Designed miniproteins, single chains, continued (2). Designs and how they scored, part 9

Each design is a single chain, and the fold is of that chain. pLDDT is the mean over its residues in the fold that is shown.

## One batch from the design tools (miniprotein)

Design m4303
Fold by ESMFold2-Fast:
Structure m4303 (fold): chain A 61 residues (1-61)
Amino acid sequence: SHMEELVARFREAADRLAELAKGLSEEEKELYLRIFVAEMREAGVPEEVIEELEAELREKL
């Protein structure tokens, strides 16, 4: 489905963000995490899926 493809894209983007963020401060990591969450919400990702992906990304940061 389009939603499954959209979620897969955000999961790939989260993995990329986690790698890029390894050299950032905790404040910068939180800022990028907030931006990522906002992007998912604007794209129409369901809130329960956003919460799961946010938790996964937070654990990797």
Scores: mean pLDDT 85

Design m4304
Fold by ESMFold2-Fast:
Structure m4304 (fold): chain A 66 residues (1-66)
Amino acid sequence: SSARHDEFVALVKEASEARKAKDYETAGRLYEEAHRLFPSRELAEEAAEAYKKAGDEERARRALEA
């Protein structure tokens, strides 16, 4: 639906802004949520990289398995 796609676009934009602000925990969570709506390898990898930069190796590994 259009609403689901709009939510996806907003999540990716917010994740990118959080990453630029070096709020890696928030960036990881938002990329992970976007990946849940529309699965893609790139989003799973972005979430994992963000969690890794936040120091959360275990959460990064789990993000790649989703």
Scores: mean pLDDT 87

Design m4306
Fold by ESMFold2-Fast:
Structure m4306 (fold): chain A 117 residues (1-117)
Amino acid sequence: NLAQELIEQARQELIDRVMEKFGTTDREEAERILQEIREKGREILKKLIEEHNLSPELQALLKLAIAHNVRTLDFSRLEPNIEAAFIAHEKGLSLEEFAQLLARAEKEGVDPTSLLK
């Protein structure tokens, strides 16, 4: 199944990036680090949804912001990416427009909120 092969390839590539970024040669350690990053993102999203009764549209933008942070493996960008999701929702950005904005902010090394002003 091509879809399953592509998902597994993407997972292996992400593990390889974790190994490079955190300086480990232990693939199992890299998998543990990746799991911790994903779990922390889920915990943050759950708290925001439960505490603030967020709309489905805002939930989708926040989920995208957290998923982008997991792919980039940069925890320092999690808070600005979350803030950008709230501002993007206020401005009526689509999921695609927001994804492009996050990618541009990462490429340019800038806070994504600065691109929303």
Scores: mean pLDDT 76

Design m4307
Fold by ESMFold2-Fast:
Structure m4307 (fold): chain A 104 residues (1-104)
Amino acid sequence: EKVIENLEKLIKENPDNAVYWARLAYLYAKNGDFEKAKEYIKKAEEILSKHPEDALGWAYLARAYLLLGEFEKSKEYADKAIEVARRQGNEIALRLAEDIKKAL
């Protein structure tokens, strides 16, 4: 409950942060609200299309798709997150994306 409220507040302050939208999508999917999860996934994808170097954003998007059972999209975005994370030395995004690929 408080985690969703905190993310909604962060999104109001930072609407171009794909990580917050993808994390919100994951939480709604986890709660069984797949309609809102898909809406927030679409927002994260729109932001990432303009900011393709957001490794963490791609990793959280892959995790949201994994929870929805969309394994092909999850793998595609996890691979993208790994590629970008390796270029940037982003250990957090790299570990998250590798963990997602192990679950596929």
Scores: mean pLDDT 86

Design m4308
Fold by ESMFold2-Fast:
Structure m4308 (fold): chain A 79 residues (1-79)
Amino acid sequence: KEEEANKLFKEGREAFRKGDIETAVKYYEKAIKLYEEVDPNSRNLALAYDMLAVAYEKLGDTEKAEEYRQKAIEVMKKL
């Protein structure tokens, strides 16, 4: 499952770099679900939350961006 989550996160980052932010959000959300199941205190989960926050910020959803940025910080504090 870690490999699957890593693949989804990579797909999300690639979509983000290409400017397909909506697709990036979809992949980041899927990666986050798998990371939460495997290791809820992982660096990869924190990075996925952070990238999802950045993606929501680009979509103009500042409230969701702040929510996921906070989730990333909370996970990082547990590392």
Scores: mean pLDDT 81

Design m4309
Fold by ESMFold2-Fast:
Order: C-alpha cells, then structure tokens, then sequence
Structure m4309 (fold): chain A 66 residues (1-66)
C-alpha cells in the first residue's frame, strides 16, 4: 500500500536526519522528492508509476541508512 511505503521512507529519512550528517542531505531530499512525485501520480490515478516512485524513494533511503 502507498501509505505504508511513504511512512517507511519518512521513518528512514528521520533516521538519516538524526545522524547529523549533512552530506546525506541531497540524496535524502531526492528520496523525499520521489515521495512527493508518488503522491501526485497517485492523485492522477497513475498507480503503477506512483508505486515505482515510492519504491525508488525507499531504495535510496535504505541505502543511506546503511
């Protein structure tokens, strides 16, 4: 579900922000922009494209927490 993916990305971004590592700011912002794109695509009814955007955001956020 889209809400679960978005929540997971946001939780990971909060972990990244908690590190205080400013070098992660740009890629974390990119992940958040993909979440916003997913929201817009979901509003437009482009569910498959929205899912891809959320999945890419999740991948970026997971790699940054590592």
Amino acid sequence: EFDELEKKVKELIKEIEATGDKSLAIPATNAMMLVLAGRVLRWMGEDEEALRAYQEALKIAEELVK
Scores: mean pLDDT 81

Design m4310
Fold by ESMFold2-Fast:
Structure m4310 (fold): chain A 62 residues (1-62)
Amino acid sequence: PQEKDLEELQDLLEKKLKEENFPEEYINFLKDLASELSKMNPEISKLLKELVDKAEKELKEK
């Protein structure tokens, strides 16, 4: 993935996190995606996993 793809992903996740009814199923999907990407692109996978961990923490605190 290109840097632009990563920025678009970050923006999408930030927008989703601000939604009042952010679904846990979406977090689980992203966790699975990060795991799959870890073999192909570990850098992107690491960043995605960090974003997912942050989202999961915010969901638990709500």
Scores: mean pLDDT 67

Design m4311
Fold by ESMFold2-Fast:
Structure m4311 (fold): chain A 67 residues (1-67)
Amino acid sequence: MREEAERLYEEGKRLFEEGRYEEAVEAYERALELDPDFKEARLNLAEALRKLGRDGEALRALEGLEL
């Protein structure tokens, strides 16, 4: 599970670097479905959501970081 989550996270990073923010969000969300405690994926999900102007969803993604 963690290896699959890491792979999805790497794919999301690549999509983000290519400016494909909606696809990056999808990849990061899939990584978090497999590993909900994946802090790096939450941070990058929030970043991609901000790039799309989805600020409310970005804030919700960050809520897990202080637990």
Scores: mean pLDDT 80

Design m4312
Fold by ESMFold2-Fast:
Structure m4312 (fold): chain A 61 residues (1-61)
Amino acid sequence: MEELEKKIEEARKEFLKRAQQAYDEVLSSPLTPEQRDALLAERMRELAAEYKKKVEEIKKS
């Protein structure tokens, strides 16, 4: 049974959920606006890399 598209969509939803969690965590941090922006950008880059790797793994299955 080919669930490739469904698995990719699930990975995308997980990415968006984790992105929202990262955003909430950064906003709760006692950082300057510039430090928050830098931390959020770093967290988003990491999450995007994980999402890309997840999609590549799904495509191989």
Scores: mean pLDDT 79

Design m4313
Fold by ESMFold2-Fast:
Structure m4313 (fold): chain A 45 residues (1-45)
Amino acid sequence: MEITLLMSRALRYFDRGLKTGSNKDFDLAYEYFEKAAKLLYEKQK
C-alpha cells in the first residue's frame, strides 16, 4: 500500500504541474515517483 500512496501523491503533483506549468509541482511528482520506484526495487532484490 505504501507504493500506491506514493504513486497517488506523484500523480496529483504531476496533474497540478500540467495545469499550472509549475516546475515545483513536477519536481515533487518526480520525487514521489522515485520513492515508489525505490520501494518496488527493494522488493525485487
Scores: mean pLDDT 78

Design m4314
Fold by ESMFold2-Fast:
Structure m4314 (fold): chain A 79 residues (1-79)
Amino acid sequence: MKKEEADKLAMEAVKARNAGDYEKAIQLFEKAAKLYEEAGDYSRAANYYKAISTLYEQLGDPEKAEEYRKKALEYAKKA
């Protein structure tokens, strides 16, 4: 099921983030968020876009951080 695949990717993203691999965490969170969107789970998609925004802040990319923050707010409104 798409939701189970998204959950697995989100867990791997958290592990990558905890290991300090922010680039890998971003890639995995993006994949998870897209699967949650496909499943109609806009609340979880919004949460993971917010996580991506925070990771871009940690990487020193404020422009990308703002982009994903806005995306997270947009999906939160759909939930």
Scores: mean pLDDT 84

Design m4315
Fold by ESMFold2-Fast:
Order: sequence, then C-alpha cells, then structure tokens
Structure m4315 (fold): chain A 60 residues (1-60)
Amino acid sequence: DLKEQIKQGEKKIKELEEKLKELEEQAKATGDPRLKEEVEHLREILEEHKKKLELLKKKA
C-alpha cells in the first residue's frame, strides 16, 4: 500500500528529473529563453512531487 505509493512517486520523480536534466542541457547549449521557462516550470512540478514523496516517507 504505502510502499507502492512511494515506489510510484519515486518512479515519477526519476522521469521528471531525467526530462529536467535534458531540458537544462538544451537551455544551456542554446540559450533559448523558451527552454529556460520550461526548465523553471518543470522544476516547480518536480519539487511538488518531491515534497509529497517526503511527506509519504515521513508518515510511513
């Protein structure tokens, strides 16, 4: 139950981290302000997912 929720959260965070890493590299290489905005947005989404996962782990 709780362990499965934690696993799912970790999987999602991993996927978002990989996507964020790719976009950060592209933004750095190109200097594209649009990519920088996407990076910022993904960072916020990732942090929200991380906070939820941390709360689940603390409750366990």
Scores: mean pLDDT 81

Design m4316
Fold by ESMFold2-Fast:
Structure m4316 (fold): chain A 87 residues (1-87)
Amino acid sequence: MTPEAAYATGKALAAEEKAGGAKVTIEGDTVTITTSDDGAARGAALAAAKMLEDSGGATYEEDGNTITITMTGSKEVIDAFKKGLEA
């Protein structure tokens, strides 16, 4: 995964949080996304987690309305994703 793609993914999740569909919490290299049972926000969070995993940049776990993403990629990819989440 490129840093640009990671940033765009984080920014998309930040937009879902701003719309009220999700809450995003960042702790180290772990990102926790809790959705408000809005199907669109949940779909976006799962798509982001799956894309990061398929690109080798992260792993994820799903527990009800909570998706936990653990970043495993390069520092540049991790930093870009976090910066997107804060946009």
Scores: mean pLDDT 79

Design m4317
Fold by ESMFold2-Fast:
Structure m4317 (fold): chain A 75 residues (1-75)
Amino acid sequence: SDAAALEQTELNSAKGMVLAGQLADEIEAYRKGTTELSQAGRDLLQSLEEFGAWEFLDVLKKMGELGKKKLEELK
């Protein structure tokens, strides 16, 4: 049971990383006029605009790529 719980935790972590990268891609697509934002995307965009932390999008993209790699390793 403990092994299954650890595997699920790793899977959930990797999925969260992928979602972070997708959120960054969503914001960039919205800024190019190609996509509408989810609520999470709107909330993040507002924070980025208020704090000028646009470099954080690169961090989220890197997290997404790491998450994809981890998901492939867990299959």
Scores: mean pLDDT 78

Design m4318
Fold by ESMFold2-Fast:
Order: structure tokens, then sequence, then C-alpha cells
Structure m4318 (fold): chain A 77 residues (1-77)
């Protein structure tokens, strides 16, 4: 289903992002870590819009909105 494909791609990309952010943080590259988080925020906004267009369950949308809030909190620190 388009919903399952979108979510599978999202969680695969999330895993890759988490690894890349951890690598940047371990290297002391705060600028790279921040840029990766900003890219992730933009991608979350696009994915949430796609989920709404696909009439995804509100629980699924709320989960991604919580992920976006976590990214915003990390960027504010």
Amino acid sequence: SPLEELLTAHYRELAALQAAVADAEAAGDTARARALLEEHRARLDATIARLRALDAPEEVIAELERERADVEARLAA
C-alpha cells in the first residue's frame, strides 16, 4: 500500500539519519549534526503532508508530529 511504502521509507531514512547524526556528534561536527536535523525536520513536514493526503490514521500522523517535536527540541538546545 502507498501508506506502508511511505512509512517503510520513513523509518529506513530515520535509522540512517540517527547513525549520521551520531557520527557527526562523535566527530564534534555540530554544524553537520544541525544541518542533518534541519533536513530531517523538512522531510518530516513533507511526510506528514503525504500521510494526510493518504488519509492515514490520526495515531500515525501524531507519531510523526512527536518525532518532529523531538527534532525541534534538539535544534533549540
Scores: mean pLDDT 86

Design m4319
Fold by ESMFold2-Fast:
Structure m4319 (fold): chain A 61 residues (1-61)
Amino acid sequence: MDEELEKEITEGLRLLSVGVGKAVNPDLPEEVYEEILEKALATEDPLEATRIVKETVEKAR
C-alpha cells in the first residue's frame, strides 16, 4: 500500500541478511558485503535484492 514502506522493509531485511550471513561466514571480506549492498540498493526490487544477498552469501560458503 505504501512503496516507501516496502523499501524500508527491504533495506532492513537486506542489512539483517548481510549481518547474519557475515556471522555465519566470518571469513567473507567486508568488501564483498558492501558490493552486494550496492547492487541490492540499485535493484530497488525487494525480492531481487534479498535474492542477490542470499545467493552471494550462500555461494561464499
Scores: mean pLDDT 63

Design m4320
Fold by ESMFold2-Fast:
Structure m4320 (fold): chain A 98 residues (1-98)
Amino acid sequence: SREEAAERARRAALAADPLRASIGAGMAALAAATYAASGADEERRERALRAAGEAGEASVAAERGDLEAAAEGMREGARAGDEETARLIARAAEGGAR
């Protein structure tokens, strides 16, 4: 579910060191933006772009060492998108963290 993906993204950011959290969030932003560009549905595109923006802000927060803000940004990013966008964000966060 979208909420399960959001919680996975939040936990991945909290479990990572700041550099890995920043990389994961940056990958999540790129994945969400790429998904937005791939579709014809304007509402899906708008939501995926909002998700990408939240993940981008999470990456900046992680760079500053603010893992709590990064985790909240990743959670909000996953919630902003549809269920597929949320899954993309969670997978990218988990991939960047390892």
Scores: mean pLDDT 85

Design m4321
Fold by ESMFold2-Fast:
Structure m4321 (fold): chain A 67 residues (1-67)
Amino acid sequence: KKEEEEKLIKEVKEIMEKASSGELEPEEAIEKVEEIRRKAEELGLEEATKFAEEAIKKLKKLKEMLE
């Protein structure tokens, strides 16, 4: 359970780093993190779900700054 949670959090961090560096468009990054959030929520992984929600907020703010 904890191992899966840490894996999902790490995956979210990688997506955020790619979006910040320009390797991934913010909109695509948001979609990918939303998928991870749904999986974490289904599995009852509260920490991973919360981390993904905060990441989505940051990515949306990044998208707004680029508009």
Scores: mean pLDDT 81

Design m4322
Fold by ESMFold2-Fast:
Parts: sequence; C-alpha cells; structure tokens
Structure m4322 (fold): chain A 66 residues (1-66)
Amino acid sequence: TWERVRRLAEEAARAEKEGRLEEARKLREEAARLLAEERGLSEEEARGIVDAMVDALLAGQPVVLP
C-alpha cells in the first residue's frame, strides 16, 4: 500500500516540477483514493497525507510515513 502511494506521490511531484499540473492533480487524487480505500481513512485525511508526501518530495526531503 504505502509503496504504491509513495510511487504515485513521486510521479505527482515530478509532473508538477515539469509543469504538468493537471496530471499531477490526477496522480494526487489517485494516491489519496488508494490510501483511503486500503486504510479506511476519510478522503480528506488521505488527501492531507498525500499532499504532505508530495510537498516533502518537492522540497527534496525523505518522506516520513505516519
């Protein structure tokens, strides 16, 4: 689960750095849905976690899992 979510977050960060903002948004949404489904989180909670992961990756920092 986390490996797939992390991969999608890394793809979203790369897309955003390349100016592919619509693709980055879709990747963030896909990662959030996957996380919500597999962990039983709300969509809002899952989005928050995914956004934090993408922001960390954009800052060039390692992702710390909750």
Scores: mean pLDDT 77

Design m4323
Fold by ESMFold2-Fast:
Structure m4323 (fold): chain A 63 residues (1-63)
Amino acid sequence: SREESRRLREQSRRLHSQSASLHAAAGILRIAGDDDGARAAEERSRQLEERSRELAEQARRLE
């Protein structure tokens, strides 16, 4: 439905924003010398970005 599509797009946008924040945090951690923390944050960022893309595709299929 159109309502479901809109909710999925909103969730996708929120996950995309969270991914960007984690990517920025990873950069800060790397500068601080926390390579393990930076790697973990980058991995989480990629996971959220992938989920964001999945939700956007699901929303598109409902249109």
Scores: mean pLDDT 87

Design m4324
Fold by ESMFold2-Fast:
Order: sequence, then C-alpha cells, then structure tokens
Structure m4324 (fold): chain A 114 residues (1-114)
Amino acid sequence: SAGAEGAGRAAAEGGEEAVEGVERAAEAAEAGAAAGTQEASIAGARRGAAAANEAALAAERGSPKGGMAAGGVAMAAAMGAATGIAGGDAAGAAGAAVAAAGARATAEGGRAAL
C-alpha cells in the first residue's frame, strides 16, 4: 500500500507511544480484575478503554480498515468501563479483563504495522 504511506508513517510515529500506553493500561486492567476489588476493576476498565481508544486513533491514521477494527475494540472497552462504574462488581472485573485483552490485540496489530 504505497499510496497510504503518509498515513502509515503518521500511525508508525504515534504507534510506539500508543502501544506502550495500551500495554501499561492492559497490565493495570488485568491487575484490577485479578485483585477482585471494585475500585481496582473500575480503574482498570477506564484505563483499558482509554488505551483502546488511543490505539484505535493510531490505527485509523494507518488505514480506515485498521481504524474500524480498533474502533470496535475501543467501543467494547468503553462499555466494559461503563459496566464497571455502574456495578463495581465481578462483571466490572470481567469487563476490565476483556478490555485489556482487546487493547493488547490492538497494540500487537499496531506493532505489526510499524
């Protein structure tokens, strides 16, 4: 895709920071889920959602298709965060774990694009 090189380079330049952010947020979300505390689960879900959104924006700079896939992950993470905030229970912890997994998958996709 030589025609998309400008967008791909912009995604690559931002992708390193986005990947690091997603990995840190995924670790925090997984730790919150593992701890089983409501506060940690909510905080983890919020970090996971924010990281997934950053990764989605980075992927979108590379290609519209990448942006759509990453956007789906960001939406799922945001819903997980909302559930954790409202319930503060085991469902919130599960939501945080799912958000972390999605964020990591998006980060790996971003790394492959670099």
Scores: mean pLDDT 53

Design m4325
Fold by ESMFold2-Fast:
Parts: sequence; C-alpha cells; structure tokens
Structure m4325 (fold): chain A 70 residues (1-70)
Amino acid sequence: SLEELKRRARELAREAVRRLGEALRRDEGWSDEQVAEAERLLLAGFDDAIASVRTEEEARELIEYIERVL
C-alpha cells in the first residue's frame, strides 16, 4: 500500500540520517550541536518529500533515492 511504502521511506530516512550523523561526529569531528542541526534539516526535507508522494511508484522511487544518496 502507499501508506506502507511511505512508512518504510520514513524508517529508511531516519536510519540514513542517524548513520550520517554518527559518521559526521566520528569521522569529521562535528559537534553534537552541529549534528543535531543537520539531522533536523534533513529529516524536515525527507518529511516534505514523503508527504508529496501520491503513488506507490513515486514512493518506491523515493525509497531508492534515499538508499542511494544517504
């Protein structure tokens, strides 16, 4: 279902952002404050993108995008 795919996209986005934050903190020396700000902005962007999805095909394309770029 579309809602099931949107839920999966949200789960993947949260995990991708979390892993990116850990990498930025561990490998690039970002502060907790800098990481929190980046995570907030990225999650807001993903929430907007997911909210704009109207079909299961669009949802699958978004999932592939999240997996590929984050």
Scores: mean pLDDT 85

Design m4326
Fold by ESMFold2-Fast:
Parts: C-alpha cells; sequence; structure tokens
Structure m4326 (fold): chain A 81 residues (1-81)
C-alpha cells in the first residue's frame, strides 16, 4: 500500500496521541495542515481501512484500526533508523 508523506504524518500523529481518537481539527493542528486538507486525507485513510471514523457528541473523531496502528509503528521505527 502506497502512502503519501502527508498520510504517513497523520498516521503517526494518531499513533503518538494521548487520546484514542482525534478530530480533524486536532489532527490538522498537530501535522500543520488546514482542517479541509486533513479531512480529505483522513477520508482516504478510512477508505484504505487504516483509520476509523465515529461521530461522538456531534463531533467526528478518527482513530487507528489495528492495521493502521501496525503501519504507524513501522513508520516510527524507520524514523529511528
Amino acid sequence: MELTPTEQRILLALYLSEKPGLTAAEIAERVGLSQATATRHLNRLVEKGLVEREVINGKTEYSLTSEGALIAKELLEKEKS
């Protein structure tokens, strides 16, 4: 599966988060994107099965799937090499 550098940064932001889920606005702030750009990439990651989307108290939150967490871990290990 080919991931853009932006998608890789979003997966790492979710993996390193203190919370199990983040809003698109929180992800955008953490990775230095506009909310619209972050939402577009998050929707692509949901289509790839790496991120899940859930509406909680009227807010859309995103979390890693098991596969997404595995890929994020591998990306983090490559950064250390």
Scores: mean pLDDT 81

Design m4327
Fold by ESMFold2-Fast:
Structure m4327 (fold): chain A 57 residues (1-57)
Amino acid sequence: MDQLLQSIEIHKLGPEELRRMATVLENTARRADAGELSPEGGEAARRYAELLRELAE
């Protein structure tokens, strides 16, 4: 969990790249909510997507 966040920060992604990653994570979270993936993983993905969206603003 924390390791993924630190990796993203180290890479210093641009706004468009952050938005792209956020979209992917949002789709992952939606699939988890639908019961296709683990709920805990989906919740983490959703959280990260929101953070990435704020950073891309």
Scores: mean pLDDT 71

Design m4328
Fold by ESMFold2-Fast:
Structure m4328 (fold): chain A 104 residues (1-104)
Amino acid sequence: MSLEEFAEEAIRELEREADRLNLSQEVKDMLVAMTRAFLRHVLALVEAGRLTPAQARELVREYVEELKKVMREAAEENLSEDEFIDRVSLVFQRAGDRLEAAVA
């Protein structure tokens, strides 16, 4: 499977988890948009030769697993919209920090 195919599968996995947890369409759209932004950045760094495909796959996997955890917490703990957005923002920021560290 190509890195691009892996990225699209990651989006599908997140959409399936959101559907399984009965998250709202607005929340699902936000998560997909944020994930696509992260994936575009990862793919651009691989194309620039700054990141290996193996490093890219691991960074994407870590991001997806953390985001799935936050989605589960939102559904199971009945998080407020603000609390959910804060946790998602932290996942996105940590993913960016790991990405920066990997290309250093």
Scores: mean pLDDT 82

Design m4329
Fold by ESMFold2-Fast:
Structure m4329 (fold): chain A 65 residues (1-65)
Amino acid sequence: AEEYLEKGRELAAQGRYEEAVEQYRKAIELDPEYAEAWQNLAAALARLGRLEEAAEYARKAQELS
């Protein structure tokens, strides 16, 4: 799970938010309780303008923390 989170962060740092989203989704598939992966997914989605999804997943991250 952490490996996919790290890959996602690296992609997001490069501005590759769609690819970062895919890595964060993989982290969540391996560990659905991984609050940091949900938070980073929400942040990447917000950067893509997908604000409704970002808000939903940010709330999920808060529930897990």
Scores: mean pLDDT 84

Design m4330
Fold by ESMFold2-Fast:
Structure m4330 (fold): chain A 120 residues (1-120)
Amino acid sequence: MIDEIIKKVEEAIKNNEPIILDLTGLTPEQVREVVRKVLELIIDNNKKNLPIIIFVSPDPEHLGAVADAIREVAAEKPLTVKIAIVTDNSPEAIQRALEALEAAPDDTLMITIGPLPRVT
């Protein structure tokens, strides 16, 4: 399962496409491993100008695991990527996140939580 996720990421990098990963059904430990490997793979391929990663999970425990993995990788290597964490796994929420990241500067971290439009 994790190997299939990594292959999809490698294909997206090769094709210069946004990386959209559904983390539903993974344990928090597996989420941390996947996110770390994906970020390391992107850092190693940063010259290909593929800056967009969207992580999708409705599970709030996955948010912590994703954030921890991003922090761990960023502490070792600079991140030059656009990252979104989407808690609404609807195609509409994913599309909104993609459009927002396309318009955002590099190194943007965005969290989209459905159905609430904002965090105060």
Scores: mean pLDDT 70

Design m4331
Fold by ESMFold2-Fast:
Structure m4331 (fold): chain A 66 residues (1-66)
Amino acid sequence: MKIDEKEINEALGNIYDYLGKLAEKRGDFETAAELYEKAAQIYEQSGNTDKAEELRKKAEELRKKA
């Protein structure tokens, strides 16, 4: 049985997105931006360009606040 890399990448993207939201809630804007950038890269690799674009915009906004 070979695990689907796309499914793994989607799960990883969700994890980084969630961690980014937690960092944002605690005011760690630099950490949140880094986590959102990682999530965006993973979503883009999985073909989910809409989520990738949204998360990159959030990361850019948070870096301006940091």
Scores: mean pLDDT 80

Design m4332
Fold by ESMFold2-Fast:
Structure m4332 (fold): chain A 69 residues (1-69)
Amino acid sequence: SLPEQVGDLEFDEEELELVRRAEEIAAKLRDAPDDLRRRFLEEVAELLLAGRPAEAILELAERYLREAE
């Protein structure tokens, strides 16, 4: 599972906390409508192609979760 892979990659405690936050956000996003998840994934793909850091993706996810509420 993802936590095991993160441990194997020698992440520090701050990075592990970021991964745990990402998992919480992902769990909440799974409960979101399909349209919202699709738009999120399209914007994530754009950010990844632009070489943006993981922190930008997490901030994007938080914005989408606020819209879902």
Scores: mean pLDDT 65

Design m4333
Fold by ESMFold2-Fast:
Structure m4333 (fold): chain A 71 residues (1-71)
Amino acid sequence: MSRELVARLVELLRAGVPREEVVEEVERLLREAAEREGLEVAEEELRRAAEAAVEQAEAALAAGIDPLEKM
């Protein structure tokens, strides 16, 4: 996951954006990243990856870890 994607994810979570909206934004960013890399990824895989990324960021923030410092 790129630093830009992590920064946007953390920003949205800290701003109190609803989780579903955060997942949709991350899925959009992952789709754009896949297109830039010339990768064809199934929508179901993009959604699963977005949900996993949000879950990991939420867990890190809850544990007092800054996801940007880890990267």
Scores: mean pLDDT 75

Design m4334
Fold by ESMFold2-Fast:
Order: sequence, then structure tokens, then C-alpha cells
Structure m4334 (fold): chain A 84 residues (1-84)
Amino acid sequence: SAAEFLEEKLRLMLEDLEQVEEELKKKATPEQYAEVKPAIEEFRARLEEALANPPATLEEAEARLQELTALGVELGKKVAPYLT
């Protein structure tokens, strides 16, 4: 179903976010981690909100996935300097 498809993708995004946070804890300074933590928590909250509110249609699921993917890319750009 549309809800099952989105749920699987969101769970993978949450898993990827956990990996990013673990790498930041290893590679970033405490100050650098503190700078990006609010953005990480906001993205996590958005993913959890999407998991709590299953889409009614495939079109809604696709639109939500596209929005969350774009947010993930923007978060990635913010954290990338602290992972290199």
C-alpha cells in the first residue's frame, strides 16, 4: 500500500539519520555538533510526524516522500563539512 511504501522509506531515513548523528559524535567537535543538532532534531520530528500520519493516497505519499527527501538533502549539506 501507499502507507506501507512510505513507512519503509521513512524508517530507512531515520536509520540514516542515526548513522549521521553517530558519525558527527565521532568526527565533529562538541561545538560543531551543537550547531547542527537543532536541524537534526527538526528533521527527526518531521519523519516521526509522517510515520504517525499515514497518507490516504499514493499521490500524497509520493509528495510527502519528495518533501522529506529534499529536507534530508539540505540537512546533509549542513552536516557534510563536519564529516570530512
Scores: mean pLDDT 86

Design m4335
Fold by ESMFold2-Fast:
Structure m4335 (fold): chain A 69 residues (1-69)
Amino acid sequence: MTDEEAIAGAQALLDRGEYREAGHTVAALLKRYLPQHPELAPLLKAVEENPDDRDLIRQGIAALQAVLA
């Protein structure tokens, strides 16, 4: 599975109200990109502390889309 497919999967989970699963998927992807993108650290921490927060998950998806652009 590509990272783009994983991001699309997280968005689908978010759209279905599966916030915790979406949050865990986003956190796992943010951790993967963290060594190259240390600016993601505050967002990763926020998502890990609030894994079912829809707005934080949405911000995580947007950040991941930006780093893949």
Scores: mean pLDDT 82

Design m4336
Fold by ESMFold2-Fast:
Structure m4336 (fold): chain A 55 residues (1-55)
Amino acid sequence: DEEKRKLGLEMGKRFAERVKEIAAQTSSVAELEAKIDELVAEMSRELEERLKELE
């Protein structure tokens, strides 16, 4: 499904941007990992909601 692929690419791009922002404001790998885990949880929920809209 082209729409799902496009959504995945957009979400991936946003994830990369957010990771860069988190990396810029964190001073340890442990803190970075914790913040990325939070981001993954947030983005996963958003992806699920967006995928439902494509049904």
Scores: mean pLDDT 79

Design m4337
Fold by ESMFold2-Fast:
Structure m4337 (fold): chain A 80 residues (1-80)
Amino acid sequence: EKAIELLKKAVEAARKGDFETAQKYIDEALKVIEESGEIEELAKDYGLKHEDPQKLREEVIKKFRENAIKAMEAAKKDAE
């Protein structure tokens, strides 16, 4: 599965109060980004560019983590 699909599943689980399942989907999404080469597609979506591929990868992973945390926090607030 694509990382963005896993993130959507995590948010849906969190909205239902299933934070354990939500965290598992976030962890799987991060693994997919690192292993399956979704870096280039996510970089384009985030408007990120770097001449050093390692720096680009680092920035994309960081941005995805920040977006996932914000989405989870919003979902938790909605579940309250």
Scores: mean pLDDT 75

Design m4338
Fold by ESMFold2-Fast:
Structure m4338 (fold): chain A 87 residues (1-87)
Amino acid sequence: KTLTATVPTSRSAFSSNDVLKPGETYEGEVIEVREDYALLQLNVPGRPILTLDKETVEALDLKEGDKVEVEVLEVTKDSITLKITKL
């Protein structure tokens, strides 16, 4: 149900790289699932899209339209570490 995942910032569509803060929790929705990845859109200003890898998709059994809760653990220039819970 809950997994810690690291996602690359260079593969994420942000209107602002400062929109996500460590220690904060946000809601997201899985908008697309492919064989090797899923796209997660966050319900924050700019509606950024994060790419989740195949291991994360399989571990959480993510499907298109699933809602998730993400807790931001760490933000670096190269990656974001998230704690993801399927709702």
Scores: mean pLDDT 74

